Designed miniproteins, single chains, continued (4). Designs and how they scored, part 14

Each design is a single chain, and the fold is of that chain. pLDDT is the mean over its residues in the fold that is shown.

## One batch from the design tools (miniprotein)

Design m12459
Fold by ESMFold2-Fast:
Structure m12459 (fold): chain A 113 residues (1-113)
Amino acid sequence: EAERFAEAYRILRENGPDAPQALADLVRELARRLWEAYEHAKASGNEALLKRIEETKGEFELEAVVDGQRVRVRLTIEDDKVTAEIESDNPEVQAALRAAVDEVQAELEKRKK
């Protein structure tokens, strides 16, 4: 668990896609994976993974260039929620990324009580 979580964090920082649709899909998948790993660690008492989340403050950053413009996304896990802060000069990209994260959060809330 801890090893897969650290690997996902590394990939987020190094491999941003070029297209807005691809970036939104990547953010959606990564938000889902991060939340699932977090929930599993809490349920199983995986101290190594929980300690890793504490060390990173539950924050993961993805930087990409989309349509020639810089895009930065920070994913944070706090109080069993996945949130995102998006920096982009392109409002279409910002809207797509926000929608992707909101979709994942809504899906996870529906699955959990």
Scores: mean pLDDT 64

Design m12460
Fold by ESMFold2-Fast:
Structure m12460 (fold): chain A 73 residues (1-73)
Amino acid sequence: GQAKVVQAVLREFGINASLETVKKAIEEAQKKYPENLQLISKDIVGTILDELGVSVPYETQEQIAERVQQALE
């Protein structure tokens, strides 16, 4: 499903998030921004990084969000 693909994208950037964490982040982001895939993707990345206590440069966060957006299409 979508959560597994998003999880794989995060792992490419060294971010190890559980499938449950990713699924919850996707569901919450879709509730906040139901028709905006760009905002959904940014919210997913921000939520997961915040939950894991991981800090990444803004440029890297944008790259991750772009890859997540592609995974959700």
Scores: mean pLDDT 85

Design m12461
Fold by ESMFold2-Fast:
Structure m12461 (fold): chain A 79 residues (1-79)
Amino acid sequence: MEEIEELRRKLAQLYLKVRIEYYLNPDDEKTKEKYKKMLELAREFERILRDYRQGKISKEEALERMKKLVEEAEKIFKE
């Protein structure tokens, strides 16, 4: 439970930071591309959480997928 909430919080913080950068520079193609990627990661995180809540995937599988999404988000943010 707590680990999922921590991962969700980390992803949300990275998403918001990239979103702010995009809104400050909406004509910057690089920032626009980062924002699009971040938005897709946020949607994928929601899908994983939904699948977990519906019992379609295990907690362990959900955590593994969520950790990978957060790692991808951190990589996008650092670029």
Scores: mean pLDDT 83

Design m12462
Fold by ESMFold2-Fast:
Structure m12462 (fold): chain A 70 residues (1-70)
Amino acid sequence: SMEEAIEKALERATARGVAGQPELAPEDVELLRKGLERKMAEMRKNANSDLQTVIRLTAELLRLIGALYD
């Protein structure tokens, strides 16, 4: 599934970052980019709900961004 593929790409990105080797395979970079787009779309779709939903989606986006730079 796409969610599983993105999660595994995040795990690989985090592990490489911790090892001091942040370079990722192009396929993993693309999966992380798709993950960001999906989270942005979720945030936009739920923009008219409560503030807590926006906060949760923002936190998830920050985790995705953090994994890209770790």
Scores: mean pLDDT 68

Design m12463
Fold by ESMFold2-Fast:
Structure m12463 (fold): chain A 111 residues (1-111)
Amino acid sequence: SKKEVIEKLEELYNLDVSKLSDEEILDKWLEVMELASKLSLKEQVEALKEFLAKKGVDISHLSDEELAEYVQLLLEIAKEAKKLKEAGASIEEINAAVEAMLEKFGAEKLA
């Protein structure tokens, strides 16, 4: 559900990363993205908008279309990260691939 995705995103954002391995952080993020993938595109955009607003991020300059493009990018990054993990890639290799995808598609403004 949209509410469950928002709650899981808030949990991820508030994680004490010093107490978790990079692999545990990746697993939690992939779980949230899998739940988000089950929502409609409209519900995915609504969940992202509500999450960003709760974090005090000013999204008034972003259209729903731009947010939809960002959601699609995040879902594709999650698919690639999962594929690399299943192929036995290191966390360092997965992180490098994620950073390259974010840079290539111009998501640096939200990263």
Scores: mean pLDDT 74

Design m12464
Fold by ESMFold2-Fast:
Structure m12464 (fold): chain A 100 residues (1-100)
Amino acid sequence: SLTVSGKQTELKKTNVQEQVFTAEGPSVLSVTLTTTDGSEITNGKFLSDTAGVVRDIHSGEVATERGSPDGGSARMRVLLTQTKEDYKDVVVNATASPLP
């Protein structure tokens, strides 16, 4: 069975928060971020362990990372910097599925 490691949690309105998700073996790791009040995420980024994959995130977007059939894990970091008081807590959800 596929295992996702990392904590699915609410991120509070404080400075920089970083969460790391991994899925072992040949898998697709999918990560979504939502706000509890529906506000947009303005200071979030997805960072893959594959060099050069960094992008801004929006609430409800799905970011995916693929593991290698030859033994690499799928890994993604979520970086969230909150300095604005109009921002509610962020819910992070990570799932893994087999490569197609």
Scores: mean pLDDT 56

Design m12465
Fold by ESMFold2-Fast:
Structure m12465 (fold): chain A 77 residues (1-77)
Amino acid sequence: SELEKEVEEKAKELMKKTGRKVLVLSKVEGDTATFYVVKDGKVVAKVVLDTSTTSEEEAKAAIEALVKSVGEELVDP
């Protein structure tokens, strides 16, 4: 997807500047907010939320679950 490529390019710049290996980036378009989890310059997970119907608490819970899933994958067995 073209949007994922744009997110990956922005993430690569931020990772190079900050030294971070995992980033959460957001894109808001109208009533839609997409949160991307980027690991080593690649989008590994995303969640799409309707900002008009999703509460702040529901959004936080969804993002936390997404980040936790990626965090479990960061540890090689």
Scores: mean pLDDT 73

Design m12466
Fold by ESMFold2-Fast:
Structure m12466 (fold): chain A 57 residues (1-57)
Amino acid sequence: SERISEFARKNNLSGDQVFKIYLDVFVNGKSNREVAEEYGVSVATVSTLVKLAKEEL
């Protein structure tokens, strides 16, 4: 997704990191806070990535 790719780029996240964030939230059931702490990003960044993914499903 171009929207997800642009948001990731603005937050210095690689496609691999975005993929792992999505796996941790959607497959492993981790909280946005837990994932944010693991990847060194804000909770708002994880929350926005999750929202964008849900809008494009």
Scores: mean pLDDT 82

Design m12467
Fold by ESMFold2-Fast:
Structure m12467 (fold): chain A 85 residues (1-85)
Amino acid sequence: MPSFEELFEEIAKIIKEAGLENNEKLLNALRRTYLAFASREPLEVVRAEVERFLATAKEAGMPEEKLKKIEELLEQAIEVHEREA
């Protein structure tokens, strides 16, 4: 399984490919989501931050195909988080 760092590196790459690398609101949402995983927050908190990040990405104009890929990467991160508790 990829690490959280690897998954978030891939998400950052997708954001750059979408031309959203300078969207501060989206980058702040990404940072908050990463911190929730890195700080071993409860699953409920992690899921809430993931949902906020995805909503922010949609608002920022993330293409549907790229958004779906980000969702898949975040689902993998949640699976790793659940397994490690």
Scores: mean pLDDT 83

Design m12468
Fold by ESMFold2-Fast:
Structure m12468 (fold): chain A 62 residues (1-62)
Amino acid sequence: VKLVKAYGTDENGNKIEGTAAVKGDKAVLNVTDPETGEVVPLTGTAVKDGDTYKLTNVKRLP
């Protein structure tokens, strides 16, 4: 597991960015929802994009 700068879009179209814990292509991170201010745990697929990681298939953790 490594901590990396990551960005992406959740399933509702909200932009996300932060520090993600990545294992293989799987990423987990906590983000602050810009609409509500709520801290939300998310999971997604991480793809390296230059010095950062792009997250796809972003979903809330159960």
Scores: mean pLDDT 74

Design m12469
Fold by ESMFold2-Fast:
Structure m12469 (fold): chain A 79 residues (1-79)
Amino acid sequence: AEEVLARAEREIARLERALALARSDPVVQKVFDSQGVTEADLEAALRLAREALRAARAGDVPTAQSLLDEAERLWREGG
C-alpha cells in the first residue's frame, strides 16, 4: 500500500514535469513526437496517475497498480 502510494505520487510529479516541458520546449516535444506520444497522451497519463493516487489512498491497491501501469504505457508508447 505504501509503495503504491509513493509510486503514484512520484509518477504524478514526473508527468507534471514532462507535460510542462512538452508544452514549453520544442526539443522535448520532438522527442515525445518521435515516440508516438502526444500532449493528449501525457494529459491522459497524468489523469490516470491522479486516479491511481485516489485508489491507493482508498486502499484499492490492485486498481491503483492497473491505473499506474496504463499511465506508464501511455507516456512511454503513446495511445
Scores: mean pLDDT 82

Design m12470
Fold by ESMFold2-Fast:
Structure m12470 (fold): chain A 68 residues (1-68)
Amino acid sequence: PLPALTPEQRAHLRRLIEGLVEALRQNPDLPLDPEFRAFVERLRQAYEAGDWDTAIALLLEWQRRVAA
């Protein structure tokens, strides 16, 4: 299950996800680390499916891994 987030926090995370997906669409040949590329591809799939809960969960998991 997702952590308890306020509607404002969810809206902020959605905007971050949209920005990241669009930046990557505009730069398809961007050299990415394989793990980051896999994360981005999963994030894009969730975003295009309209599955915001999965997209937010993926973003939070990536932040946790990077912060470790």
Scores: mean pLDDT 75

Design m12471
Fold by ESMFold2-Fast:
Structure m12471 (fold): chain A 110 residues (1-110)
Amino acid sequence: SLEDEIDALLAEADALLEELSKLLPEDLYQRFAKVFERLKELVEKVLAGEVSYDEAVKELQELKLEALEVYDEVLNDPRASEEAKELARRFLETLERLMAAVVDYLRSRE
């Protein structure tokens, strides 16, 4: 189900963020952690039916832009290793897949 896909992607993102906590500078890690926390809160509201399609899509777009901004800063930070940059890329790709699954879930309820 789409709910099972969302749960799996949440778990994958959480695991990647845990690995990033060991490799990223604290300030960059905290920025990704805050984006993911906000995304998790939005997902809970979406699954509970507490937010409209338009509001959810708007918040997802804002979170995607923020995640991309943090990723760009990781790529340009000399403190970030190549391993940290690759994990950050995988984390970003997982967040984008999660956001797409959330949009599909919202569409499935219409």
Scores: mean pLDDT 90

Design m12472
Fold by ESMFold2-Fast:
Structure m12472 (fold): chain A 71 residues (1-71)
Amino acid sequence: SEAEELIARGEEALAAGDLRTAAEAYQRASELYHEQGKLDLAEQAAKRAAWLFLEVGDEEGARAAGRHLRP
């Protein structure tokens, strides 16, 4: 699926040290999993994206990624 392809892209970006590309890939995967009702997978991807955005100093990106986390 597109979400699984985005997870793979994020992992490749992490291996290459491209944290921003990884964050964006995980954020998009989280959105797709959320739309599919796969909430556990959406939460895992959202947490990875938020952490990576914080690592690159993008507080707004981290906040946006965190919007898909369950309360």
Scores: mean pLDDT 83

Design m12473
Fold by ESMFold2-Fast:
Structure m12473 (fold): chain A 57 residues (1-57)
Amino acid sequence: SMAEKEKILENAKKALELSKSLSDAGKRVVAGLLRQEAEKTGIPELEEIAEEVEKLI
């Protein structure tokens, strides 16, 4: 549903924000989890957020 998609994206954006304070290894873990969620849900915006996390490394 759209509401579930919005909640997932809100949580992903919070994960991106939290990743800024993590080590490079921690950022890689967050990006990997977001890519896994993108594959599971088919939400392409999660892949974009994962790429933003990786760009912080």
Scores: mean pLDDT 85

Design m12474
Fold by ESMFold2-Fast:
Structure m12474 (fold): chain A 91 residues (1-91)
Amino acid sequence: SQPPAELQQKHKEVYEHLQEDYEKMSEEEKKKVEELAKEIEKIIEENIPPEEFKKILEELAEKVLKEKLSLLEYYELLLEKLKKKLEELKK
């Protein structure tokens, strides 16, 4: 089933905002984002449940739109939230 139109539009706006920021980034900032992305992928592969991951992404999508987060800030917050969730799940 397709997501609701409002959710699809929100995800599109987040993606476009972050993609535009990436294109304007310095080479050093792009490298930092790539390093953060690799760390995030590793944590996700170590058993974050899909529903918990979706919840974190939705919260961050809202924050991107409200606070106009840079791509670097987005990945830093995503990594922090994922690390915190992983610690909670180990309990």
Scores: mean pLDDT 78

Design m12475
Fold by ESMFold2-Fast:
Structure m12475 (fold): chain A 79 residues (1-79)
Amino acid sequence: EQAKKDLEKRKKYLDEANTKIAEVRKEGQAKIDELQKKAEEASDNPELRQKYLDEMKKVQEETNKKIAEARAEAIKKYN
Protein backbone atom coordinates (compact mmCIF):
# COMPACT_ATOMS: atom_id res chain seq x y z
CA GLU A 1 0.00 0.00 0.00
CA GLN A 2 2.74 2.45 -1.02
CA ALA A 3 0.18 4.90 -2.45
CA LYS A 4 -1.45 5.37 0.98
CA LYS A 5 1.92 6.06 2.64
CA ASP A 6 2.81 8.55 -0.12
CA LEU A 7 -0.52 10.38 0.45
CA GLU A 8 0.14 10.52 4.22
CA LYS A 9 3.64 11.94 3.61
CA ARG A 10 2.23 14.55 1.18
CA LYS A 11 -0.50 15.53 3.66
CA LYS A 12 2.05 15.97 6.47
CA TYR A 13 4.26 18.31 4.42
CA LEU A 14 1.26 20.26 3.11
CA ASP A 15 -0.20 20.61 6.63
CA GLU A 16 3.17 21.89 7.93
CA ALA A 17 3.44 24.34 5.02
CA ASN A 18 -0.17 25.53 5.48
CA THR A 19 0.50 26.17 9.19
CA LYS A 20 3.63 28.21 8.36
CA ILE A 21 1.80 30.11 5.60
CA ALA A 22 -1.05 30.95 8.00
CA GLU A 23 1.45 32.33 10.56
CA VAL A 24 3.26 34.41 7.89
CA ARG A 25 -0.04 35.76 6.53
CA LYS A 26 -1.23 36.67 10.05
CA GLU A 27 1.99 38.58 10.82
CA GLY A 28 1.98 40.32 7.42
CA GLN A 29 -1.71 41.25 7.66
CA ALA A 30 -1.22 42.77 11.14
CA LYS A 31 1.52 45.05 9.76
CA ILE A 32 -0.55 45.95 6.69
CA ASP A 33 -3.62 46.75 8.85
CA GLU A 34 -1.53 49.12 11.02
CA LEU A 35 -0.05 50.86 7.95
CA GLN A 36 -3.47 51.09 6.26
CA LYS A 37 -4.88 52.80 9.38
CA LYS A 38 -1.97 55.29 9.32
CA ALA A 39 -2.50 55.93 5.59
CA GLU A 40 -6.23 56.60 6.17
CA GLU A 41 -5.42 58.95 9.08
CA ALA A 42 -2.97 60.77 6.76
CA SER A 43 -5.61 61.35 4.03
CA ASP A 44 -5.00 65.14 4.27
CA ASN A 45 -1.24 64.69 3.65
CA PRO A 46 -0.57 63.02 0.25
CA GLU A 47 3.20 62.71 0.87
CA LEU A 48 2.79 60.98 4.25
CA ARG A 49 0.01 58.76 2.86
CA GLN A 50 2.29 57.70 -0.02
CA LYS A 51 5.07 56.74 2.43
CA TYR A 52 2.67 54.42 4.29
CA LEU A 53 1.43 52.93 0.98
CA ASP A 54 5.07 52.28 -0.04
CA GLU A 55 5.69 50.54 3.31
CA MET A 56 2.55 48.40 2.81
CA LYS A 57 3.89 47.34 -0.60
CA LYS A 58 7.20 46.29 0.98
CA VAL A 59 5.36 44.28 3.68
CA GLN A 60 3.21 42.59 0.99
CA GLU A 61 6.31 41.70 -1.07
CA GLU A 62 8.14 40.28 1.99
CA THR A 63 5.06 38.29 3.05
CA ASN A 64 4.66 36.89 -0.49
CA LYS A 65 8.36 35.87 -0.56
CA LYS A 66 8.04 34.02 2.78
CA ILE A 67 4.88 32.24 1.57
CA ALA A 68 6.63 31.22 -1.68
CA GLU A 69 9.63 29.92 0.31
CA ALA A 70 7.36 27.86 2.60
CA ARG A 71 5.60 26.34 -0.43
CA ALA A 72 8.91 25.61 -2.19
CA GLU A 73 10.28 23.85 0.91
CA ALA A 74 7.16 21.66 1.14
CA ILE A 75 7.45 20.66 -2.54
CA LYS A 76 11.20 19.99 -2.17
CA LYS A 77 10.63 17.75 0.90
CA TYR A 78 7.96 15.73 -0.93
CA ASN A 79 9.86 15.43 -4.25
Scores: mean pLDDT 81

Design m12476
Fold by ESMFold2-Fast:
Structure m12476 (fold): chain A 58 residues (1-58)
Amino acid sequence: MEYSGKEALEIVIKETGASPSKAGLALAGALVLQSPTAGQTVSEEQLKLAIELAKKMK
């Protein structure tokens, strides 16, 4: 499943309670580590990694 950057950011914030800045950094890190999807969309695997990164940054 694929998400827009905005949708992915909102999900990370809701799931982790992280600030928008920390959620954005976690999402950027997940995209770098899992390689970006064509068309600037976020895969489910990248989203899961972003959630875990945001939890660690709390």
Scores: mean pLDDT 70

Design m12477
Fold by ESMFold2-Fast:
Structure m12477 (fold): chain A 79 residues (1-79)
Amino acid sequence: SKTVELLEEQRERIEELEAAGDAEGLARLAIEAAERAGDEVLAEYLRLSVEYEKAIAAGDEKKAAEIKEKIKELLAKHK
């Protein structure tokens, strides 16, 4: 995967973010790698996954359900 190759180039940065417990920084780095790789489906999936986790943390069950349906639609459309 080209996204994996781009993430391997950022190995030191990933280790720094993991050591800092920066989950948002790690998510941003993964999204950026997918975008740079031209993997628009993976980039959108990762963005939706971040929004889903935020909705769950906020207790917004309606928003979480809407995001989950968007993820299903994205994956079904790009089989």
Scores: mean pLDDT 79

Design m12478
Fold by ESMFold2-Fast:
Structure m12478 (fold): chain A 84 residues (1-84)
Amino acid sequence: ALPAIDVAELEAALPALRERIAAARARPDLSEEERALVDLHEAWLEYYERAPQDLEAVTELSRIAETESVEATLAALRERLARL
């Protein structure tokens, strides 16, 4: 079935996601890859919080994440955030 995102599961997990992002950012030894992943999750969380009604865009970003690099997905998400 399309889309692949379980929005109810995501919404229920938001407090835990915030804590995980904060804990990851507080780590003293983040690799470049780990920093990019933290940035991606933080931007995704911000997009969901600022545009919760735009589930279609969230679904499309999930598809990009499946086929593109973390960096490409982050760039696409940041462009969307800049247009909000």
Scores: mean pLDDT 66

Design m12479
Fold by ESMFold2-Fast:
Structure m12479 (fold): chain A 67 residues (1-67)
Amino acid sequence: DILSYLDLDGDGRIEGLEREFVRNFQRSFGLPDDGVLDEQTQQKLREVVGPGLLRQIAASIRAAQER
């Protein structure tokens, strides 16, 4: 589901940016910086941003994408 927040076009156009974001996030929290959204990285994202903030961000992006 985190992938749904980051890949809004379904075509992978933002895959490069997503991978770079994941690497920077991993480095910030001392995780392996391989750019892979593995279970450790997904768990950390959920812990840090929480479901409420992720939902709010996704809703804002989705509203812009639908219009």
Scores: mean pLDDT 60

Design m12480
Fold by ESMFold2-Fast:
Structure m12480 (fold): chain A 103 residues (1-103)
Amino acid sequence: SERERLREWVERRERELRERGVTDPVEMVAEIMRWAIQELDDDQLDLAEEIIAERFGIDLDTVRRIREMIKEGLSVDEIVDRLAAEGVPAAQAAVLRRAVESS
C-alpha cells in the first residue's frame, strides 16, 4: 500500500539521520520534511505528514507548520527557534538542550 511504502521511506530517512547524530524529534521531523518536499508529490506529502506526526509524537498542525517554514526557506535551527517561541513543548526542550550545551 502507499501508506506502507511511505512508512518504510520515513523509517529509512530516520535511520540515516540517527546515523548522522540527529536525535531531537523536532529536528528529525524538519529534516525528513525537507526530503519529503523534494522527493514526494502533493498526495504523498499529505500522507507523509500523518505518518511523521504519528511516528514522532508531534501533532499534525506542528508538522504542517514545519512544512510551511521549510517552503519559506528557513533552516532547521530557525524552525526550532520559531516553534519554541510559538509554545511547542518539544521545540522548547530542543532550545533548552542547546543552551545547556553552550554553557
Scores: mean pLDDT 84

Design m12481
Fold by ESMFold2-Fast:
Structure m12481 (fold): chain A 90 residues (1-90)
Amino acid sequence: ENEKKLKEFLKKIEEYEKKGLLRLLLESILNQAELLKKQGIELSEVQQKILEYAKEKLEELDKKGIKDPDTELVKKIEKELEEAKKREAE
Protein backbone atom coordinates (compact mmCIF):
# COMPACT_ATOMS: atom_id res chain seq x y z
CA GLU A 1 0.00 0.00 0.00
CA ASN A 2 2.65 2.58 1.03
CA GLU A 3 4.81 1.69 -2.01
CA LYS A 4 1.81 2.08 -4.37
CA LYS A 5 0.93 5.52 -2.93
CA LEU A 6 4.55 6.65 -3.23
CA LYS A 7 4.71 5.45 -6.88
CA GLU A 8 1.48 7.34 -7.69
CA PHE A 9 2.98 10.48 -6.10
CA LEU A 10 6.20 10.12 -8.16
CA LYS A 11 4.14 9.86 -11.39
CA LYS A 12 2.32 13.07 -10.40
CA ILE A 13 5.70 14.78 -9.80
CA GLU A 14 6.88 13.75 -13.29
CA GLU A 15 3.68 15.11 -14.89
CA TYR A 16 3.92 18.49 -13.11
CA GLU A 17 7.68 18.73 -13.79
CA LYS A 18 7.06 18.24 -17.55
CA LYS A 19 4.55 21.13 -17.42
CA GLY A 20 6.91 23.36 -15.37
CA LEU A 21 4.50 23.34 -12.41
CA LEU A 22 6.58 21.35 -9.91
CA ARG A 23 6.91 24.23 -7.41
CA LEU A 24 3.11 24.74 -7.37
CA LEU A 25 2.56 21.04 -6.56
CA LEU A 26 5.21 21.06 -3.79
CA GLU A 27 3.76 24.22 -2.18
CA SER A 28 0.27 22.65 -2.30
CA ILE A 29 1.59 19.57 -0.44
CA LEU A 30 3.11 21.75 2.31
CA ASN A 31 -0.12 23.76 2.70
CA GLN A 32 -2.27 20.61 2.93
CA ALA A 33 0.06 19.05 5.54
CA GLU A 34 -0.06 22.27 7.63
CA LEU A 35 -3.88 22.26 7.53
CA LEU A 36 -3.96 18.63 8.73
CA LYS A 37 -1.57 19.44 11.61
CA LYS A 38 -3.73 22.44 12.66
CA GLN A 39 -6.77 20.11 12.75
CA GLY A 40 -4.85 17.69 15.03
CA ILE A 41 -4.63 15.00 12.34
CA GLU A 42 -1.43 12.91 12.43
CA LEU A 43 0.24 12.42 9.05
CA SER A 44 0.61 8.84 7.79
CA GLU A 45 4.11 7.42 7.11
CA VAL A 46 3.63 7.94 3.35
CA GLN A 47 2.30 11.50 3.85
CA GLN A 48 5.32 12.31 6.04
CA LYS A 49 7.76 11.01 3.36
CA ILE A 50 5.94 13.04 0.68
CA LEU A 51 6.15 16.15 2.89
CA GLU A 52 9.90 15.63 3.48
CA TYR A 53 10.47 15.28 -0.28
CA ALA A 54 8.43 18.43 -0.97
CA LYS A 55 10.43 20.45 1.61
CA GLU A 56 13.78 19.27 0.18
CA LYS A 57 12.75 20.06 -3.41
CA LEU A 58 11.40 23.52 -2.50
CA GLU A 59 14.69 24.34 -0.70
CA GLU A 60 16.58 23.24 -3.85
CA LEU A 61 14.40 25.50 -6.06
CA ASP A 62 14.84 28.42 -3.62
CA LYS A 63 18.66 28.00 -3.69
CA LYS A 64 18.47 28.26 -7.51
CA GLY A 65 16.52 31.54 -7.22
CA ILE A 66 13.31 30.24 -8.81
CA LYS A 67 10.56 32.63 -7.59
CA ASP A 68 7.54 31.51 -9.65
CA PRO A 69 6.18 27.91 -10.07
CA ASP A 70 8.04 27.41 -13.39
CA THR A 71 5.46 29.61 -15.19
CA GLU A 72 8.20 31.12 -17.40
CA LEU A 73 9.00 27.65 -18.79
CA VAL A 74 5.29 27.03 -19.51
CA LYS A 75 5.00 30.42 -21.28
CA LYS A 76 8.12 29.68 -23.37
CA ILE A 77 6.72 26.29 -24.46
CA GLU A 78 3.35 27.88 -25.36
CA LYS A 79 5.12 30.51 -27.51
CA GLU A 80 7.21 27.86 -29.32
CA LEU A 81 4.06 25.78 -30.00
CA GLU A 82 2.26 28.86 -31.41
CA GLU A 83 5.22 29.60 -33.74
CA ALA A 84 5.27 25.93 -34.87
CA LYS A 85 1.53 26.07 -35.72
CA LYS A 86 2.11 29.20 -37.85
CA ARG A 87 4.85 27.35 -39.79
CA GLU A 88 2.53 24.36 -40.43
CA ALA A 89 -0.11 26.73 -41.88
CA GLU A 90 2.32 27.31 -44.78
Scores: mean pLDDT 69

Design m12482
Fold by ESMFold2-Fast:
Structure m12482 (fold): chain A 89 residues (1-89)
Amino acid sequence: GKIKEVEEAYKKKDLKKLIEALSDEDPEVREHAALLIGEGKFSEAIPKLIEAVSDEDLRVRLAALEALKKAGASEEVIKEAGKKLIEKE
């Protein structure tokens, strides 16, 4: 399934595939991609994680905010992301 493909991308450190998964049609796939990007601390994904905190699915927004913190986003970026998460609720 798509989630297993995202897990395989993480094991291979395929950042392009992980970032593309943040835009998948399935919110479960988007959430899982955000969580794995956070676990890997992939700072290269920060711009796409900022977009993901405005996702339609609350679980994706929460995972993206956590991933931003783990990936080393600045305090200002984290504050702005938190505001966007609340505004979408």
Scores: mean pLDDT 84

Design m12483
Fold by ESMFold2-Fast:
Structure m12483 (fold): chain A 59 residues (1-59)
Amino acid sequence: PPLPPGEVVVEDFELSDEDSERVGRLYAQAVRLGPILGGSVGPTRATIQTEGGTLSVDL
């Protein structure tokens, strides 16, 4: 289902410090493209959707 605007969903798992930094950098890049519309963080990939485009990083 589509996420509510501005919501980033983290799946039921614990992120390592390194993966948390990678997600933080992805978020910082995403905000420069436009407002955050939503996203998901899973054990193997994080994805963030913005008005300017979608960004992803492998974890």
Scores: mean pLDDT 71

Design m12484
Fold by ESMFold2-Fast:
Structure m12484 (fold): chain A 106 residues (1-106)
Amino acid sequence: MDKVKQAARFTADSLLQAGRYVDEMIANRKKLDQESGRTLAKLLAKTIENGGSESVAESLAKALADLIKRSKDSEAVLKAFEEAAKENSKVEEKVLELAKKALEEL
C-alpha cells in the first residue's frame, strides 16, 4: 500500500511547512510593526525639530497609537518607538509626551 504511505508523508510535510510559514509570517509582521514604530518616532522627532505643524505631529502620534492597537506585540512596537525617540535627545521628551497623550485618547 505504497500510495497510502506516500499520501500520509505528503500530508505530514505539508502541515509542517504550513506551520513554518505561519511562524515566519508572524515574525515578519512583528518585525515590520517594530520598523514602522521606529519610522513614526523619527518622523515625529523631525517634525518637532523643524517647527512643523502641530496637527501633523498629532497625526503621527495618533498613527502610532493605531499601530500599537492593531499590533500583535504592542510592547515591542512601543519599545522600538521609545528607542528611536531617544536617538534625538533634544525632542525626546516632547515625542514621548505626544505619544502618551495619543495612547490615552484611544
Scores: mean pLDDT 77

Design m12485
Fold by ESMFold2-Fast:
Structure m12485 (fold): chain A 74 residues (1-74)
Amino acid sequence: SAELAALIREIRRLMREGRVEEALALLERFAQDPSASVEEKERALLAAYTEGLEAGVPEEELQRLVDVGLALIA
């Protein structure tokens, strides 16, 4: 959807800028959205993780992103 595409672009931008906490806040809001599917939530988390890896985000921050994201989806 256009809304999911816009969210993914914003998350990627935040991750490239090293703004991991702000990316997490967007993921947490999206995880709580009852209109969003589990698949869409997984895609948003994957986009954050992939961009963070490419941007050189520290391993400790990437681990927090994965742990929080999986807990929110599960």
Scores: mean pLDDT 81

Design m12486
Fold by ESMFold2-Fast:
Structure m12486 (fold): chain A 62 residues (1-62)
Amino acid sequence: RKEELKKRILEILKEKGYASVSELAKELGVSKGTVRSVLKELEAEGKVIETAPGVYGINPHA
């Protein structure tokens, strides 16, 4: 429910195609735990998928 972080993560993934939890945490200035929490919510919403351990991209079916 960190709507601002959700929006920023989606923008980064659209621009780059994929990003790791570590890359997102560094770019957004938040903890890796915070990024994982937000990514889990986006994954539950069907907006992102985990393509490799700790690496996420936009869900192509969305």
Scores: mean pLDDT 79

Design m12487
Fold by ESMFold2-Fast:
Structure m12487 (fold): chain A 88 residues (1-88)
Amino acid sequence: GALFNKIISDGYTAYDQGNYDRALRLFQIAARLIGEDHPLVQLNLGEVYHAQGNTDDAITYYTTAISNGHFATDSVVNRARSNLSSVS
């Protein structure tokens, strides 16, 4: 709904500003509202952990986003796959 979309938007804004702690909290709130296994929020959490250098958590979240890809757009699944392949 509108609240979920606003939280995701605010999370992206925080991420773009380099405020990864704020982005992480916002995407965790989004996960609690929509379900922790939702592919979009799993991708977003993975991207924050990846940016912070937390490789293990990034892999976990990207893998979960891919696994639940039947509830996601191709862009979410493809981005998660691409990001997972870049983790080192």
Scores: mean pLDDT 82

Design m12488
Fold by ESMFold2-Fast:
Structure m12488 (fold): chain A 70 residues (1-70)
Amino acid sequence: MKELIDLEAEATLYLIGAYLAIQSGDVETAKKYLEKLKEVVDRLETIDPQLAAEVRKAIEDYEKKIKELE
């Protein structure tokens, strides 16, 4: 459980960071947070595949928004 809790916390922080960066038009910071988030997702897939899928979908949605800002 501890590893899952740590990964959930990291995912939440990186999602919030990416969201705020996208809202401010800071594409580079948003990409940086999404890169870190992808690392967390790789570990989540072996522990909680459902949560990993939800986070991966959020990454896809955010990548689309970043493309719109470019």
Scores: mean pLDDT 81

Design m12489
Fold by ESMFold2-Fast:
Structure m12489 (fold): chain A 59 residues (1-59)
Amino acid sequence: SMSPEEAARRAREEALRAGADEEGAEKAQHGWKSMVEAGMPGEVAARLAARDAAEAAGA
């Protein structure tokens, strides 16, 4: 299973890959970590973070 820390790290990486700045990447990291800590499966959070980042980038 994916930990909150691992899901948060992937969310940050996806945001940066999509062209987010440091502030945007930190917001994604903290936001998705909080969702996993609140009960969202880490794998689901990582997938949603990637989709969210791609949508924000217009992809």
Scores: mean pLDDT 82

Design m12490
Fold by ESMFold2-Fast:
Structure m12490 (fold): chain A 92 residues (1-92)
Amino acid sequence: SKEALEIEIEGALDLMNIATLKNIADRYEKKGDVEKAKEFYEEAINLAEQSIKRYEELLKKSTDPEAQAVAKRNIETLKEFLEELKKRLESL
């Protein structure tokens, strides 16, 4: 469905943005700038949490089974990424 395709593209963009923030944070951590690393990990976490909420709201409103399936997959992927980001932040 068109709705499912749009959600899949949005999910890919969300993951790309979150990964970019994580990569920036990782670089600051490697250089010993713990304060900047924390800022970018927190920004990545906030973006992931906002994205999850957006897909959860979409699940409540959508009647398209394909769109619901894609939104659920996006939520699962983002939750896994969120756990990794939180683990990285706690290890600083």
Scores: mean pLDDT 90

Design m12491
Fold by ESMFold2-Fast:
Structure m12491 (fold): chain A 67 residues (1-67)
Amino acid sequence: MKDVERFREEVRELLDKYKDEGLKAMKEAKERYSKQVSDYIAEAVGLAEGGGVMVDGLREEILKKKA
């Protein structure tokens, strides 16, 4: 859970820094944390059900906030 928040923060910071290259920044942030948090996120998603696509959900939420 803490790692998910950290991932969200990192993605948001990178998006703010690279407005024009937000997509690229997201891909880089995802790759940097994907391996570290993937197992944890997968486990959390399994527990939550319906909470699936947590990493993609964070991305979508960030994009929605900017819309």
Scores: mean pLDDT 53

Design m12492
Fold by ESMFold2-Fast:
Structure m12492 (fold): chain A 79 residues (1-79)
Amino acid sequence: AVPSEATRRGYFAACLALKRGLSHKDVAAAAGLPQSTVSNRVAELKAAGFPAAHATDADLARLCGIPAEEAQQILAKLS
């Protein structure tokens, strides 16, 4: 089954936290998710050996399956 939109946003948020070294709390707030959700996704990606750490934000959004507009909203809240 395709992951839910919230699950996809959670993975995108976790990718940003790992790539940029951002606080899980701040990224969770920007994505509209509980901090625990982002922390769990970060742990999953670390365990899997996050291979796309150097990918662009646009590439990460595409890989996570979120719309460009949604990705831009999350990024804008982190600036």
Scores: mean pLDDT 77

Design m12493
Fold by ESMFold2-Fast:
Structure m12493 (fold): chain A 100 residues (1-100)
Amino acid sequence: MIARLEAAKERLLAALSADPEEAIRLVEEATKEAIHALLELISQLTDEEMKAELERLMEEIARLTKEAVERLRAGEDPTPVIERLLELLDRAIELAKEAL
């Protein structure tokens, strides 16, 4: 679980230094893996507050992923959005460590 979220974070960091097409691939792969890992974590939890927090986190990751990809396709700087995604992944890793 945690290793998958950490791997997703590494892909997002790589996206900051990649060509736009590669950056889109890395962002999409990283966030898909993170969402799948969080869904698996949610399925194992009985704490409704923790589930709600993780569900909100997943929704924000999905929105920012769409924004980052749209910026990359438009030739705009995705850095502020990718930095926000990195913050959300750090929060996801923290919550996963607390839940496991």
Scores: mean pLDDT 85

